Designed miniproteins, single chains, continued (2). Designs and how they scored, part 59

Each design is a single chain, and the fold is of that chain. pLDDT is the mean over its residues in the fold that is shown.

## One batch from the design tools (miniprotein)

Design m6160
Fold by ESMFold2-Fast:
Structure m6160 (fold): chain A 83 residues (1-83)
Amino acid sequence: SAERERLEAELARLDREFRRAAEEGDRERLEELARRLRELARRAAEAGDLESARAALAGAAGAYRLLGKEEEAEKVLEEGRRL
């Protein structure tokens, strides 16, 4: 579907942005990316794209870990395991 194609394209774009932010230590961008990845995961799950939803949550967890927010990272990974 067009929605799944858009979600997958957005995930790929956010994954690239995440790699750059992680390499640069850009904490503000990592916080923005965590929020955007969580929202993408919600939309992907609603669309039935559980693979993209889990990938987005894993990305958000990675961002939280780099920010030192281990509890938030664990919570997000747990959300993905429940999908």
Scores: mean pLDDT 87

Design m6161
Fold by ESMFold2-Fast:
Structure m6161 (fold): chain A 96 residues (1-96)
Amino acid sequence: MKSLKPLDEDTIEVAKEVYRALAELPEVELIFVFPDYENGEVDIVARARPGVSPEELRKAVEEALKKLGINPKDYEIEAREDGSIVVRLKNVKKKK
C-alpha cells in the first residue's frame, strides 16, 4: 500500500488562489499544477509568453504571491533553464 500524505485543505485552497492569480498575469502563457502527495506539497509551474524574460516572469509571480499575503516561508520560487518559474507550496496553515 502506498504511504501517501493527504494535502491539507488549506494547502489546496492556497494552491487554487495562486493558480487564479498567476492565470491573470499577462506574462503567463500556461500553468501546470503538480500535487506532491508524498511530501504534502503542490508544485505550480508557470510558463512565460513569447518575448517575456525569465526575470520579468519571476518578478510578476513574486508580486502576485505578495498580493495574496502568502508567507514567504510557505513557498519556494525556482527558475528553470526553459524560462519557466516553479512555485513550490509547502504545507500552509491559514489562520482562522
Scores: mean pLDDT 75

Design m6162
Fold by ESMFold2-Fast:
Structure m6162 (fold): chain A 66 residues (1-66)
Amino acid sequence: MEELYEKALKLIREIWEKAEEKGILNSDTVARIAALYLEAVGAYLENDPERLEEVIKQAEEMLKEL
């Protein structure tokens, strides 16, 4: 559980850093990152590993879009 949460947070950080490096940290990108972060936190607090796996998948997809 904690390992999945840490992985989700690392991916979210990578998304932020990549978006900042590319100069695309606009309001839409920030909102998407914030939504992923809140979903990861919620899943961790609710002890829901399947939901964390979905957050990880969405974060990986977003990283590829950048």
Scores: mean pLDDT 84

Design m6163
Fold by ESMFold2-Fast:
Structure m6163 (fold): chain A 77 residues (1-77)
Amino acid sequence: SLEEKAEQLAIMLAIAEEISAGELARNLGLSQSTVSYVLKVLEEKGLVERRNGRYSAKDKSKDSAEEIYKAALEALS
């Protein structure tokens, strides 16, 4: 489901030091274009940071993971 994909994306961003759109797409079973769009939305909301084409959650707290989940679910819907 989209909920499961959004949850997995939030968890992966929380635990990874840095992750690429391609790595996320492969792990989530989504197209790279879909994941790139979601990551763009998360970056615009200030929830993730991008360094040399890799992404990380700006804050590793549970509250931040929940915000990432909600934003990702909205972007995937």
Scores: mean pLDDT 84

Design m6164
Fold by ESMFold2-Fast:
Structure m6164 (fold): chain A 81 residues (1-81)
Amino acid sequence: AAPSPAERLAAIRAAAEAAIAALRDGQISVEEFEKQWRALLGELLRLAHRHPEQAAEVEAVLADLSARVRAAMAEQREKEA
């Protein structure tokens, strides 16, 4: 059976949180993190397109994750300054 839209959204969120944690812990490079984040953004856009009823939930998750990604990336830039 195909996963529900809610299960897919939860999986995307979990993957993004894991990637942010891995970046902060030095387990992955900034370049690898950017690749993973771009892939997750693509999945969020496809989910919203395929399941318009989830659009509000996708927007909320995107807003939260985007803020956390910006904070993590700013921390990495400061380490190079």
Scores: mean pLDDT 82

Design m6165
Fold by ESMFold2-Fast:
Structure m6165 (fold): chain A 68 residues (1-68)
Amino acid sequence: SLEEEVKIALAEIFLAIGKLAYQRGDKESAIESYEKAIKILEEVLRDHPSPQAEELLREAKKMLEEIK
């Protein structure tokens, strides 16, 4: 669905923002962006199984663990 596609795209954007913030040493912004991506991806997966969303969620959680 369009809503699902938009949510996945938004999660990818937040993940990219988080990676950039982390590279700049902005730990707080990186954590916030990864947590936003995780929340969106969990919402997508609540409604429908999505291998793409599952992969992105694993990546986002891994990145968050690297910071914490």
Scores: mean pLDDT 85

Design m6166
Fold by ESMFold2-Fast:
Structure m6166 (fold): chain A 92 residues (1-92)
Amino acid sequence: MEAGEEGRRAGLAGDGAAGAEGALRGAEEALEALKRGDYEEALRAGQAAREGGLAAARAGTGEALLRGIGGALAGIGEAFQAALLAGKPEAA
């Protein structure tokens, strides 16, 4: 299932901790897809993780929440970098 989407829904419902956890798992899904060479799946999962992290941030301001989102954004950055190297700048 799409952990980033689950995180986005949790964040929008006001559960920032679950939202941040979903975003981190979505970023892991993006990194795993990237390792497999599945750049389309990596970008999809990375985008879902980004949206989940943003929704979680809007739901609250706890330090643990911000750290979770920071980790998710770092993972997404790695996925976007690989997408650019693969010649898909439109997805960055």
Scores: mean pLDDT 64

Design m6167
Fold by ESMFold2-Fast:
Structure m6167 (fold): chain A 63 residues (1-63)
Amino acid sequence: MEEQIERDIRIALALLMAAIAKVNGDPRAEEVERHAQAAIEAYKAGDWETADEHFRRARELLR
């Protein structure tokens, strides 16, 4: 399976979650976006473990 495609999907989901939080005026929106951005930066640096951790935190902030 193409691991790159799966990582791209996770990044898209993180950005979508941050956008939804902002649209809803959720006070956690900035925290969600911060974690989504950190995950993207870790992913670009090849730090998959850190990227996965930030994706997890972004999801938990929304539930």
Scores: mean pLDDT 71

Design m6168
Fold by ESMFold2-Fast:
Structure m6168 (fold): chain A 72 residues (1-72)
Amino acid sequence: SAYGEAARAAALRGQELVKRGLANEDPIKGAGLALLGIGEGLDGGLAAVRAAEAAGDAAGAAAARAALRELV
């Protein structure tokens, strides 16, 4: 579903930023990038869940929640 795909894209983007943060030689900048990644992934994924629920798409909401679980 489009909602599940949107949540998956947000989760993958968040994971990529976390990986870049963890690889950063500066622990403060690395931590900031990792936190940004988690925030962006969660914000995008939660927006997708809410949009699916507002549309009455229970399957889309479930797919979006599954994508969010892969982020954490």
Scores: mean pLDDT 80

Design m6169
Fold by ESMFold2-Fast:
Structure m6169 (fold): chain A 91 residues (1-91)
Amino acid sequence: NAKEEALRHLDEAKASVEAGDYDTAARHLIRAGDAAEPVLDPEKRRRLGILTVAGALQLVAAKISEGEDAENARKGALATIDEMRALVEEA
């Protein structure tokens, strides 16, 4: 179902971030957002959209930055994925 597909993509996004594969993580993050959208109420859909954009930007920042900036962006992406996962679990 759509919820299970979204959760699978979020789990794969998190694993990809932990592996340093930010391109794969971004693809899974976007696919999770797309999969979850039709099963969420309008307020949660709006929040999911904001988190998906924020997460994608954090993954780009983690890829192109160095040192502390890259680590902060990576941590931000993981926090955003966890927040998206909690939101989808409530559907």
Scores: mean pLDDT 90

Design m6170
Fold by ESMFold2-Fast:
Structure m6170 (fold): chain A 83 residues (1-83)
Amino acid sequence: DRVEELLRAGKEGKAESIEPLIEALKDEDLEVRLAAVEALKYIIEYGDEETALKAVEALKEALKDEDEEVREKAREILEELGV
C-alpha cells in the first residue's frame, strides 16, 4: 500500500519523488521509514546524477535515525554504492 507506493516512486527515478521520500524518512511508522530508505536506493540507481546526489544525502541523514534497523539498512546501501 503506502510502502509499495514509496518503492514504486523510487524505481521510477523521478526528481519529483525525492521530496516525498525525504518526508517519509521522518515518518513515525518504522515500515514507512524503511521503505523510504529502500526507495532512495532505487532513486540512486535509476535517477539522474543531480537526483542521485540528493538521495545519497538523504540516506546519510537516515544513518542518524532513532531505530537501529533503519540505520543499518541505510549503511548497507551506502556501502554497496561505494560511499
Scores: mean pLDDT 82

Design m6171
Fold by ESMFold2-Fast:
Structure m6171 (fold): chain A 74 residues (1-74)
Amino acid sequence: GLELSPEDRAWAEEIVARIRALLAQRRASTDPAERTRLLGEIQRLYQEFIDRLTERSGLSEAEAHALFQRLMDE
């Protein structure tokens, strides 16, 4: 199965929680400038998630993305 260390799992769940919070803020915002800033922050955190899991856990980018989708659906 796709297994992470407890530390990498906890970090992955924290990043996903932060992305969820930013997505909620972006949905609530009516300011185009704030929505653009929040989207940029979401994209940065997503890339950090992919980069760390591929570098540290030996996942492919596709496997890291699949894990991201699973954690977002929880």
Scores: mean pLDDT 83

Design m6172
Fold by ESMFold2-Fast:
Formats: C-alpha cells, structure tokens, sequence
Structure m6172 (fold): chain A 58 residues (1-58)
C-alpha cells in the first residue's frame, strides 16, 4: 500500500516500488499516492512519480 512504499528508506528502492504500484493501482490509490508524494525530499523522483500517476489517470 501507499504508506508501506513511502516508508522505504532507500530512495532508489522506494522509486522502484512506487513505479510498480502505479502500474496496478486503482484511481483512488493513485490519488492517495499523488497527495503523499508531495512530502518526498527528492525533486526529480517526485516529478517522475507525478508524471507516471498523471499518465495513468488521464
């Protein structure tokens, strides 16, 4: 789930798990992830996740 993914301390592993999640997530799960990723410290990782989520929601 979203909380478990965002609690991963390794930024690269966190990105990998988030991208896997986005591929199979429901619209409600994607909206939850989108709101939560605003707290992520890495701007490039955050931008990539936003783009993938928006691609799935469109």
Amino acid sequence: DVSAILSIPDPQERLRKALEFIKTASVSQLRQLLSEISSLPDKDVRQKLVEEIERKLN
Scores: mean pLDDT 77

Design m6173
Fold by ESMFold2-Fast:
Structure m6173 (fold): chain A 84 residues (1-84)
Amino acid sequence: MEELIEEARKLLNQADEAYKKGDFEKALTLYQEALRLFVEAEGEDSPLVAEALRKLADIYEKMGFENEAKELKQKADELRKKVE
């Protein structure tokens, strides 16, 4: 599982860099890949999954996909409440 988490963290960092540059399509793809790896390594209720979902929601919002952004934000917030 350590290898999956390490790769997901690298993807998350690359996604953050793409996001800062305004490359939302690239950031979206990288955050989705990081989310997938975090789910595989830690399960769906992980704080790492919640973080990736928040990033995805922000990108969808910037791209104008309001319904998708709302759904992802709601899921991320629910995961936050379950984790102190």
Scores: mean pLDDT 78

Design m6174
Fold by ESMFold2-Fast:
Structure m6174 (fold): chain A 85 residues (1-85)
Amino acid sequence: GSELEQKAANLLTAAHILVVAAEFALWLGDKESARDAVQAARGTLEEARKIAEELRKQGNVKSAEETLKDIERIEARVDEIEARL
């Protein structure tokens, strides 16, 4: 796979880990740690979006669209967590 595809996959994995961390913090009643994890997840997803734009610019439209779809899925989970804060 391309270097950018691997970078996108790594960023999406990192964002998923942060979402899990935010859910765990909420389960513990630690709203501050949950907010920090939400902010970190949003920053990681912004970086993933930049990589998706680079993929599109290089003509890898399919991987860019798949990455954006995964970003939207994770963003929806982040929004659900933030709504509970």
Scores: mean pLDDT 90

Design m6175
Fold by ESMFold2-Fast:
Structure m6175 (fold): chain A 80 residues (1-80)
Amino acid sequence: SVEEEIEKLIEKATKLVEEGKRYHQQGKLDEARKVYEEALKIAKEAIDLAEKHNNQTLLDKARKVGAEAARLLAEIRKEE
């Protein structure tokens, strides 16, 4: 289903945010940045799909992971 597809995108973006945080903790800022950028891209895909299918619950979840990825990406860019 489309809902399952959106949930898989949210899960993938969430795992990428966690992976980026691990790189950041290790001081691997370039790796962290690339992973956060991928997470943000996937979260945006989930947002677009959730909006198209008018699924407010999944839209809220996708927006939250996208906002977290964007915040962390901005943090990394300030450290570089």
Scores: mean pLDDT 88

Design m6176
Fold by ESMFold2-Fast:
Structure m6176 (fold): chain A 80 residues (1-80)
Amino acid sequence: SAKEERIAALRREVEELLKKMMEALRKAKSREELNRAIGTILRVIGLMFDADLAEKKGDLDSALAHLEEAIRVGREFLAE
């Protein structure tokens, strides 16, 4: 379905954002920066987990919403 294809596309985008966030983690210059990076990465991973649970229940709209939130969180972190 179109929604399943969109979920797959958004998952790939989140994976790419996580890769960039891991690079930002390596560049952290303080404990505070490290903790913010770790906390944000864990939030993105949690949203991907929630998306997977929603998809397994057949709730594709919730899966899309969680992945779109993960992308928003990742992009906002990388813009700072």
Scores: mean pLDDT 89

Design m6177
Fold by ESMFold2-Fast:
Structure m6177 (fold): chain A 73 residues (1-73)
Amino acid sequence: MEEAIREAEERGRRAMRILEEDIEGTERLLGIDLKGKSYDEILELLKQALGADDDTPAAVDTAEKLAKKIYEK
């Protein structure tokens, strides 16, 4: 279980780094389209892409941080 959480966190950190350079890079990494989405839609897509759920609160937190950063663009 801990390994799955750690992998989700690592993926989130990698996505954060890519997002700082290009939103398209983040979309490609996660396999999702973020253009024209609302904050709630972006957050839901990121949670799905990262496998974030009630059992992985750290991954949920990472998804929220990414969604805020993407939405602010």
Scores: mean pLDDT 66

Design m6178
Fold by ESMFold2-Fast:
Structure m6178 (fold): chain A 69 residues (1-69)
Amino acid sequence: MEEVEKLLKEAQKAILAGDEEKAIELIEEAAKLGTKEDIPGFTMLAMLATVLGLEKVAEKANEAANKLA
């Protein structure tokens, strides 16, 4: 839980910086450790990435949320 929250926060920072590769890597790592309780975090990242035009990041975040559901 703690580790997933840290990875999601780091992914958010990468998204805001426009670093798609880093954001995807962090989302994939968070997804490996995540549970159903983390779904809102991934959904928020997907929404943020969509607003910023980072389609690949949004797609990865949505995939992670769906995998945990």
Scores: mean pLDDT 83

Design m6179
Fold by ESMFold2-Fast:
Parts: C-alpha cells; sequence; structure tokens
Structure m6179 (fold): chain A 106 residues (1-106)
C-alpha cells in the first residue's frame, strides 16, 4: 500500500530525528520533534496519531540505547507534552497508553 501524504511526512520527520540522534544533534532533534508533534496534534486520523506516538517511543529508546541522555530526555518531554495536549481526549489517551505498554513489552 502506498503511504498517504501524512504518513510520508511522518516517515520523513522520523528519519530526520533518527539522524539527529546518530549525529548527537540535540537541537536538530528537538526541531524534528516539534514538527512531528504538530502533525500528530492536527491529525483527525487515529492511525496517524498511533504511528506518530509509536515513532516517539522508538526514538526515545534509540537515544537511550546510544547513550544520548539529553536527546532521550527531550523525547520523553515531548511524549509528556503530547499526552497533556490530549488530556480531554479519552480515545487519544488510550492510543498513547496502548503504545507505551507495547514499547515497554518490546
Amino acid sequence: RPLTPEEEELVRLVNRAARAIMDGDAEGFKKALEELKEVILKSEDPEIVRFGVSALFALQRLAEALGRDEIAKAAKEMLDSVRKQFADDPERQAIIDEVEAEAAAA
């Protein structure tokens, strides 16, 4: 199945964030996360929200695995920010909780 334009933008942003982790570029990583957050918050598609949140957890784990403590902290703070923005949305809170549980089990 070809990716939708929103899915293609998410993949592009995730690749940019992953490269920032590899390069140790905390500033570039934070900029990529802010753009990724904007895509997640503006989307009415629960699958785009799930994809974006899953990517944020994966990026946090990658940063932790590489000893990029500052970048890992930035990813965690972004996840906390996304959770707060969806505080009054039980469906989107459930997506975040499910993805967090899946990430913890992996």
Scores: mean pLDDT 83

Design m6180
Fold by ESMFold2-Fast:
Structure m6180 (fold): chain A 76 residues (1-76)
Amino acid sequence: DLPTELARAVSEGDEERAQELIAKATELGVGPAAQRLYDATRRLRENMAAGDSEGAVEAGRRLQEAYDELKKGIAA
């Protein structure tokens, strides 16, 4: 599943894989949704690394929203 693979690639710092998946999402017409998931996953990782628990909770909510949006976009 593209959303799961993209979130994993970003979480692992695999930038090449993340960009490949965003390019694939763009071909499917859901590039902006994939970019939002990329940005949300990166922000969650940054907040966790910084020890910002409140920021991590907010970023986690944005990640879930972006994941659901991308998943729905692919299914449409």
Scores: mean pLDDT 81

Design m6181
Fold by ESMFold2-Fast:
Structure m6181 (fold): chain A 59 residues (1-59)
Amino acid sequence: MTAEEVLARYLAARDAAGAAAAGEALKNGMSGEQAVELARAFTAGDSERARELAREAGL
């Protein structure tokens, strides 16, 4: 695979992971606003922000 192909797959996987994390957060009682912010942090690759929001949700 080229570097561009690897990057594209990584970004797609992050978007999917963000959506999955937001779904779990909603099931665990996180607000819709917090779940959307968690998904955005995953999509942006902001690992620290994603971890902070996950801790606030008890994930």
Scores: mean pLDDT 70

Design m6182
Fold by ESMFold2-Fast:
Structure m6182 (fold): chain A 89 residues (1-89)
Amino acid sequence: LTNEEIADKLLAMSEEERLEVWKRIMERMKEANVPAEDIAYMNALLAEFEYARQTLSDEETRALILRRLERLKKEHPKVYAILREVVAE
């Protein structure tokens, strides 16, 4: 999956489907023994996404997701890999 495909999948999901994806990402990160700081960072990122969905247009939310995914890929590649795998399911 490209970052654009990830963003488009997340935007196309219902609220219930997104909450299940968020839950699976957090569970996979805990199982992979990801540091607490990275878990906290991801929790903040997921909260930012849900806030954006309530306050921004779909186009603005998509642009935000793309910026955050690019940063995750560079700075937290293990976390990015988990997110990508879960969204691909």
Scores: mean pLDDT 82

Design m6183
Fold by ESMFold2-Fast:
Structure m6183 (fold): chain A 65 residues (1-65)
Amino acid sequence: SAELERARREAVAAIDELIALVPDPEVQEVLRREREQIKTITDIDLLRAATRQARALAEQLRAAA
């Protein structure tokens, strides 16, 4: 569905943004694996929760910089 495709795109974008802010290469690798897992998720609410979590972490990293 269009809603599922949008939710996946938003989750991927949020994780990509988080990867760009994370200084630890091992954590970046874990996030890249999570990004690939998003392609297999069909639960829109779970995708939206992942997007919110990634954005919250990105905001914390920006505030700490």
Scores: mean pLDDT 87

Design m6184
Fold by ESMFold2-Fast:
Structure m6184 (fold): chain A 56 residues (1-56)
Amino acid sequence: AMADEHIARGLEAYKAGNYKEAYRHFAEALQLLPPDDPRFEEVGRLYVEALKKYYP
């Protein structure tokens, strides 16, 4: 699924230190996931963490 692909790519970017790419992928995943999806909370947290790293 597209959301799963964005989550996977976001995690890979985050591990590589590419926080800008990471938060963009997590943002796309959040737009594709319904708010009650169990992964929504974790992706939202990852989005905030990546954003904090990019905009300290």
Scores: mean pLDDT 82

Design m6185
Fold by ESMFold2-Fast:
Structure m6185 (fold): chain A 55 residues (1-55)
Amino acid sequence: TEEAKKLAEEGLRLAKAGDVGKGTELLGQAYRLAKEKGDEEGIKAAEEASLELGL
């Protein structure tokens, strides 16, 4: 969903800005929300963001 994508984008942004704890928390929320909604695009966005951060 759009919400899951925004959470993934915000999480990646915060982590890159140095707030890794908040960033990874938001990425986890994005992943959970996308899974609950069957949002394959949102799941992919959260996974790609996590990979970019080395997670």
Scores: mean pLDDT 80

Design m6186
Fold by ESMFold2-Fast:
Structure m6186 (fold): chain A 80 residues (1-80)
Amino acid sequence: SSTEKENQDRIEELRIQLAELSEKATALNKEYAQLENEVKKLGPKDTEGIKKARELHEQMKKYEEEMDKLESEIENLTKE
C-alpha cells in the first residue's frame, strides 16, 4: 500500500497550486492598484473602470477562496 506516499505526492501538488495562485493574486493586486490610479484620473464618470475594479476585487476573493480550499485539503491529507 502506497496511500501515505500518495497523500504526500498530492500534498506537494496542492502546495504547487497554492504557490501558483499566490503569484496570480499578487499580479492581480498590482493590476488593481494600476486600475485604481486610472479611476482616480478619470473620476466618478469612469463607470467602466469602476466596474473593472469590482470585477478584479471579486476575482481576488475567488483566489482567496480557492487558496483556502487547497489549504484545507492539504490539512486533511496531513492527518492520519
Scores: mean pLDDT 80

Design m6187
Fold by ESMFold2-Fast:
Structure m6187 (fold): chain A 80 residues (1-80)
Amino acid sequence: EIESLLKKLKEAVEKKDYETALNIARQLLSVAQDTLPLDDVNRIAAEYVRMVEAYKAGDKETFLEEAKRLIELVEEAISR
């Protein structure tokens, strides 16, 4: 599940589909809460909050940067 959501998030980011990327990131955080250690979940949640703030501000550049950081954190966590 987490790998499938990660792939979909990467696709949404490449397409610059901000709303879909935000929705997938939320789903990914939900799955991470059930699957990953608390420290990893807290870091992913922090990046998700930054994505939400950038989205609300209309800051597309920051949104994509935070989305990429969230992707990196999830990839690192699942590779352990």
Scores: mean pLDDT 85

Design m6188
Fold by ESMFold2-Fast:
Structure m6188 (fold): chain A 55 residues (1-55)
Amino acid sequence: MAEEVAEELREKYGMTDENLKALATLPEDLAIALLMKDTGLSREQARALIEYYRS
């Protein structure tokens, strides 16, 4: 699920896996806010993606 979303973000929005991993190292609220701003994902989708990269 989250892996598939990450692949779509890399292809559609030019986000690299490295960028997504870097976002996951930030405080959760900040990482979610930045991801939502750049991609238009919902808070719930952004949170799930960040949790995926943090695990």
Scores: mean pLDDT 73

Design m6189
Fold by ESMFold2-Fast:
Structure m6189 (fold): chain A 74 residues (1-74)
Amino acid sequence: DLFKKYDLDGDGVLDEEELKKLLKEEFGLNWSDEELEAIVNKAISVADKDGDGVLDEEEFKAFLEDEEALKEVL
């Protein structure tokens, strides 16, 4: 379960820092922190239905299942 692995605070959401770590470690993205921040901000913008700047487990799963959203941010 990727969400639980990277939910470092245990607060039930993934913030920008946790998403950067996930993308770097799980997808093998050898990008700079600045590039990862840009991609994460895009991903949150696409998947964040609540507009709170974080992804809950439902939004995170929807993002991973949406191939078009992944193509847009990657």
Scores: mean pLDDT 69

Design m6190
Fold by ESMFold2-Fast:
Formats: sequence, C-alpha cells, structure tokens
Structure m6190 (fold): chain A 67 residues (1-67)
Amino acid sequence: SVLKEAEELAKKYEHLVEENTPEAVEKRIEIQEEIAKKLGLKFKTVKSEEELEEKKKELLERVKAAL
C-alpha cells in the first residue's frame, strides 16, 4: 500500500528531525521527495544550498498561513 509506505517514511522523517546535522537534513529532503513521489505529487529536486533555502522559505510561508 502506498499509504503504508508513506507512513513508514514519515516515521523515519520524524526520527531525523531530532538530529541537528547536515546529513540528517539531507536525508529528510530525500524522504520528503520519496513521499511526494509515492503520493503522485510533482516537485523539483533540490540540488543546491540556494534552492534548499528557497524551499525552506516556502515551507515557512505555508506554516505562517496555517497559523
């Protein structure tokens, strides 16, 4: 089941959020991309620090809109 696979990836993501290392950040991005792919969502792979910072800004704006 795609949902079960996404749930398993989400659990790995939560574990990595507790780690404050560059490697954990990289793995979190990989997991986010894999979840999106499994759910049929389209988004671009982040390949540079500049793109990563822009993506973080987008996420922060979405969080602010939800508050």
Scores: mean pLDDT 60

Design m6191
Fold by ESMFold2-Fast:
Structure m6191 (fold): chain A 76 residues (1-76)
Amino acid sequence: SAEEIERMRKLVEKMAEEIKKQVESGEELAEFLMKRFEEGIKSGKVQETLNEALQEVAKRIQEEKKKKEELEKLLK
């Protein structure tokens, strides 16, 4: 329904704002997530497309956090 899509949009927008706060590439990752969500709506595969996008975003956040932690260990 239109209400379901609107609720999902609000949730994705909130996730995008939180992603921006997590890592330096957060703005680019947030834009990627929003773009994939809109593509999912247009293709009728919202859940599948959003799930794939969230997995990719989570992976990139984890990789950036690991690189930062490793660099901090080398500088101590």
Scores: mean pLDDT 81

Design m6192
Fold by ESMFold2-Fast:
Structure m6192 (fold): chain A 98 residues (1-98)
Amino acid sequence: SLEEKRKEELKKEAERYEAIATGSQAIVDYDPSNVAAQVRYAEARVKAAYYRGLVESPQKAIEDAKKVGEEASKLPAADEVRRIAEQTINELKKEAEK
């Protein structure tokens, strides 16, 4: 069905961001002072959670994205990472309201 195709596309998008997060995490693990890698990691994790959640509902997607954003705040550049995670969530909220 068209709905099943949409769910598969959302899963592929989530997997893409999960791969970006994995690569960015490897850079952070090697150099914890790399703020750009921390930001990319946080954005990718928030977006991956959002696309995984969209398979269920827009509401679930935003809730999952927020939880992952909170977890990303444990990184060394916590304040900067938190700001970017919140910005990404706000952008995704606007997309979900379409």
Scores: mean pLDDT 80

Design m6193
Fold by ESMFold2-Fast:
Structure m6193 (fold): chain A 65 residues (1-65)
Amino acid sequence: TEAIIERMERLRRAFREAGLEEQAKIVDEGLERIKKNPDKAEEIQRETQEKLARLAEKLVEELLN
């Protein structure tokens, strides 16, 4: 659980440093959920990754049109 939190905190920081605030917000929301339900950390990390992937897919579709 702590290792997942540390990795997600580093990811959130990396997104903010890159100016990707929408992505950083998605990670931040996942971190808050994990802090409330540590036993679900792996599930929440997976959901967070899915949200990030969907956002990336949407941005690619908009750029191609």
Scores: mean pLDDT 81

Design m6194
Fold by ESMFold2-Fast:
Structure m6194 (fold): chain A 85 residues (1-85)
Amino acid sequence: SKVEELKKEIERLIRESSARVEALIDAGRLDEARRVLLEMLREIGKLVEQMKKENVPEEVIQELLDKAEAVLRELQARLHAAEAA
């Protein structure tokens, strides 16, 4: 279904983008890490809007957003710590 496809795309985006942000932080490429993090946020927003158009239950969207927010908070904290060092 389109719902399952959108869910998989969000999960894939979170996995691949978080790995890229972490690799860039580890490499000291902090400006690039921030750009990838912002791109990840923008793409998640687009996929959420598509899910709303497909009438995905709000509870399902919120569950995915909660998972994304947890990962984003961890990445933001790591980036902030690296920038402060």
Scores: mean pLDDT 85

Design m6195
Fold by ESMFold2-Fast:
Structure m6195 (fold): chain A 76 residues (1-76)
Amino acid sequence: AAAEADRLASRAVELAKQANEYEKKGDFQKAAELYRESATLFEQAAALDPDPGRAEAYRVAAQNLRSKAEELEKKA
């Protein structure tokens, strides 16, 4: 059952979109917080998804979002 993974991934995408909006406004602290939360949800989705391809895509997304959050925290 990938239902929980799908739900977590969908929420992660929404948080990443919100983070991007705050980043565009120059609110780097809030953007970083939302990117980190999104990354955590993608990591949870990866752990729950039985499909190795989707799980890997979620892990890559999480790593990219954590890197983005760290970069923004240095600018905050």
Scores: mean pLDDT 86

Design m6196
Fold by ESMFold2-Fast:
Structure m6196 (fold): chain A 100 residues (1-100)
Amino acid sequence: MEEEARRLAREAKTLARAALAAAEEAERDVRRAREEDPAATPAAAAGARANAASAEKFLERAERLAEETRRLDPELGEEVEKLIEEARRALERLRALADA
């Protein structure tokens, strides 16, 4: 039980961190394009939408693993959920920026 909860938590955290990193990188790319090369902005926005779609899939998987983690170990589940929430906020910012 303890090993299983830790395994699920590690997998969920890995997926959530990947989603967070992808969202933050894509946000920087869109902002840089808008400031330094406005002609590149449509391509950067398209890339951001693609990255947002990929990040969503990672977060959906992470959320399923977090539910299972919380069932086995509520404390570890809460830690994973906080990281997923941070990644969700980054993804929401990216989507808003790409659609603007």
Scores: mean pLDDT 85

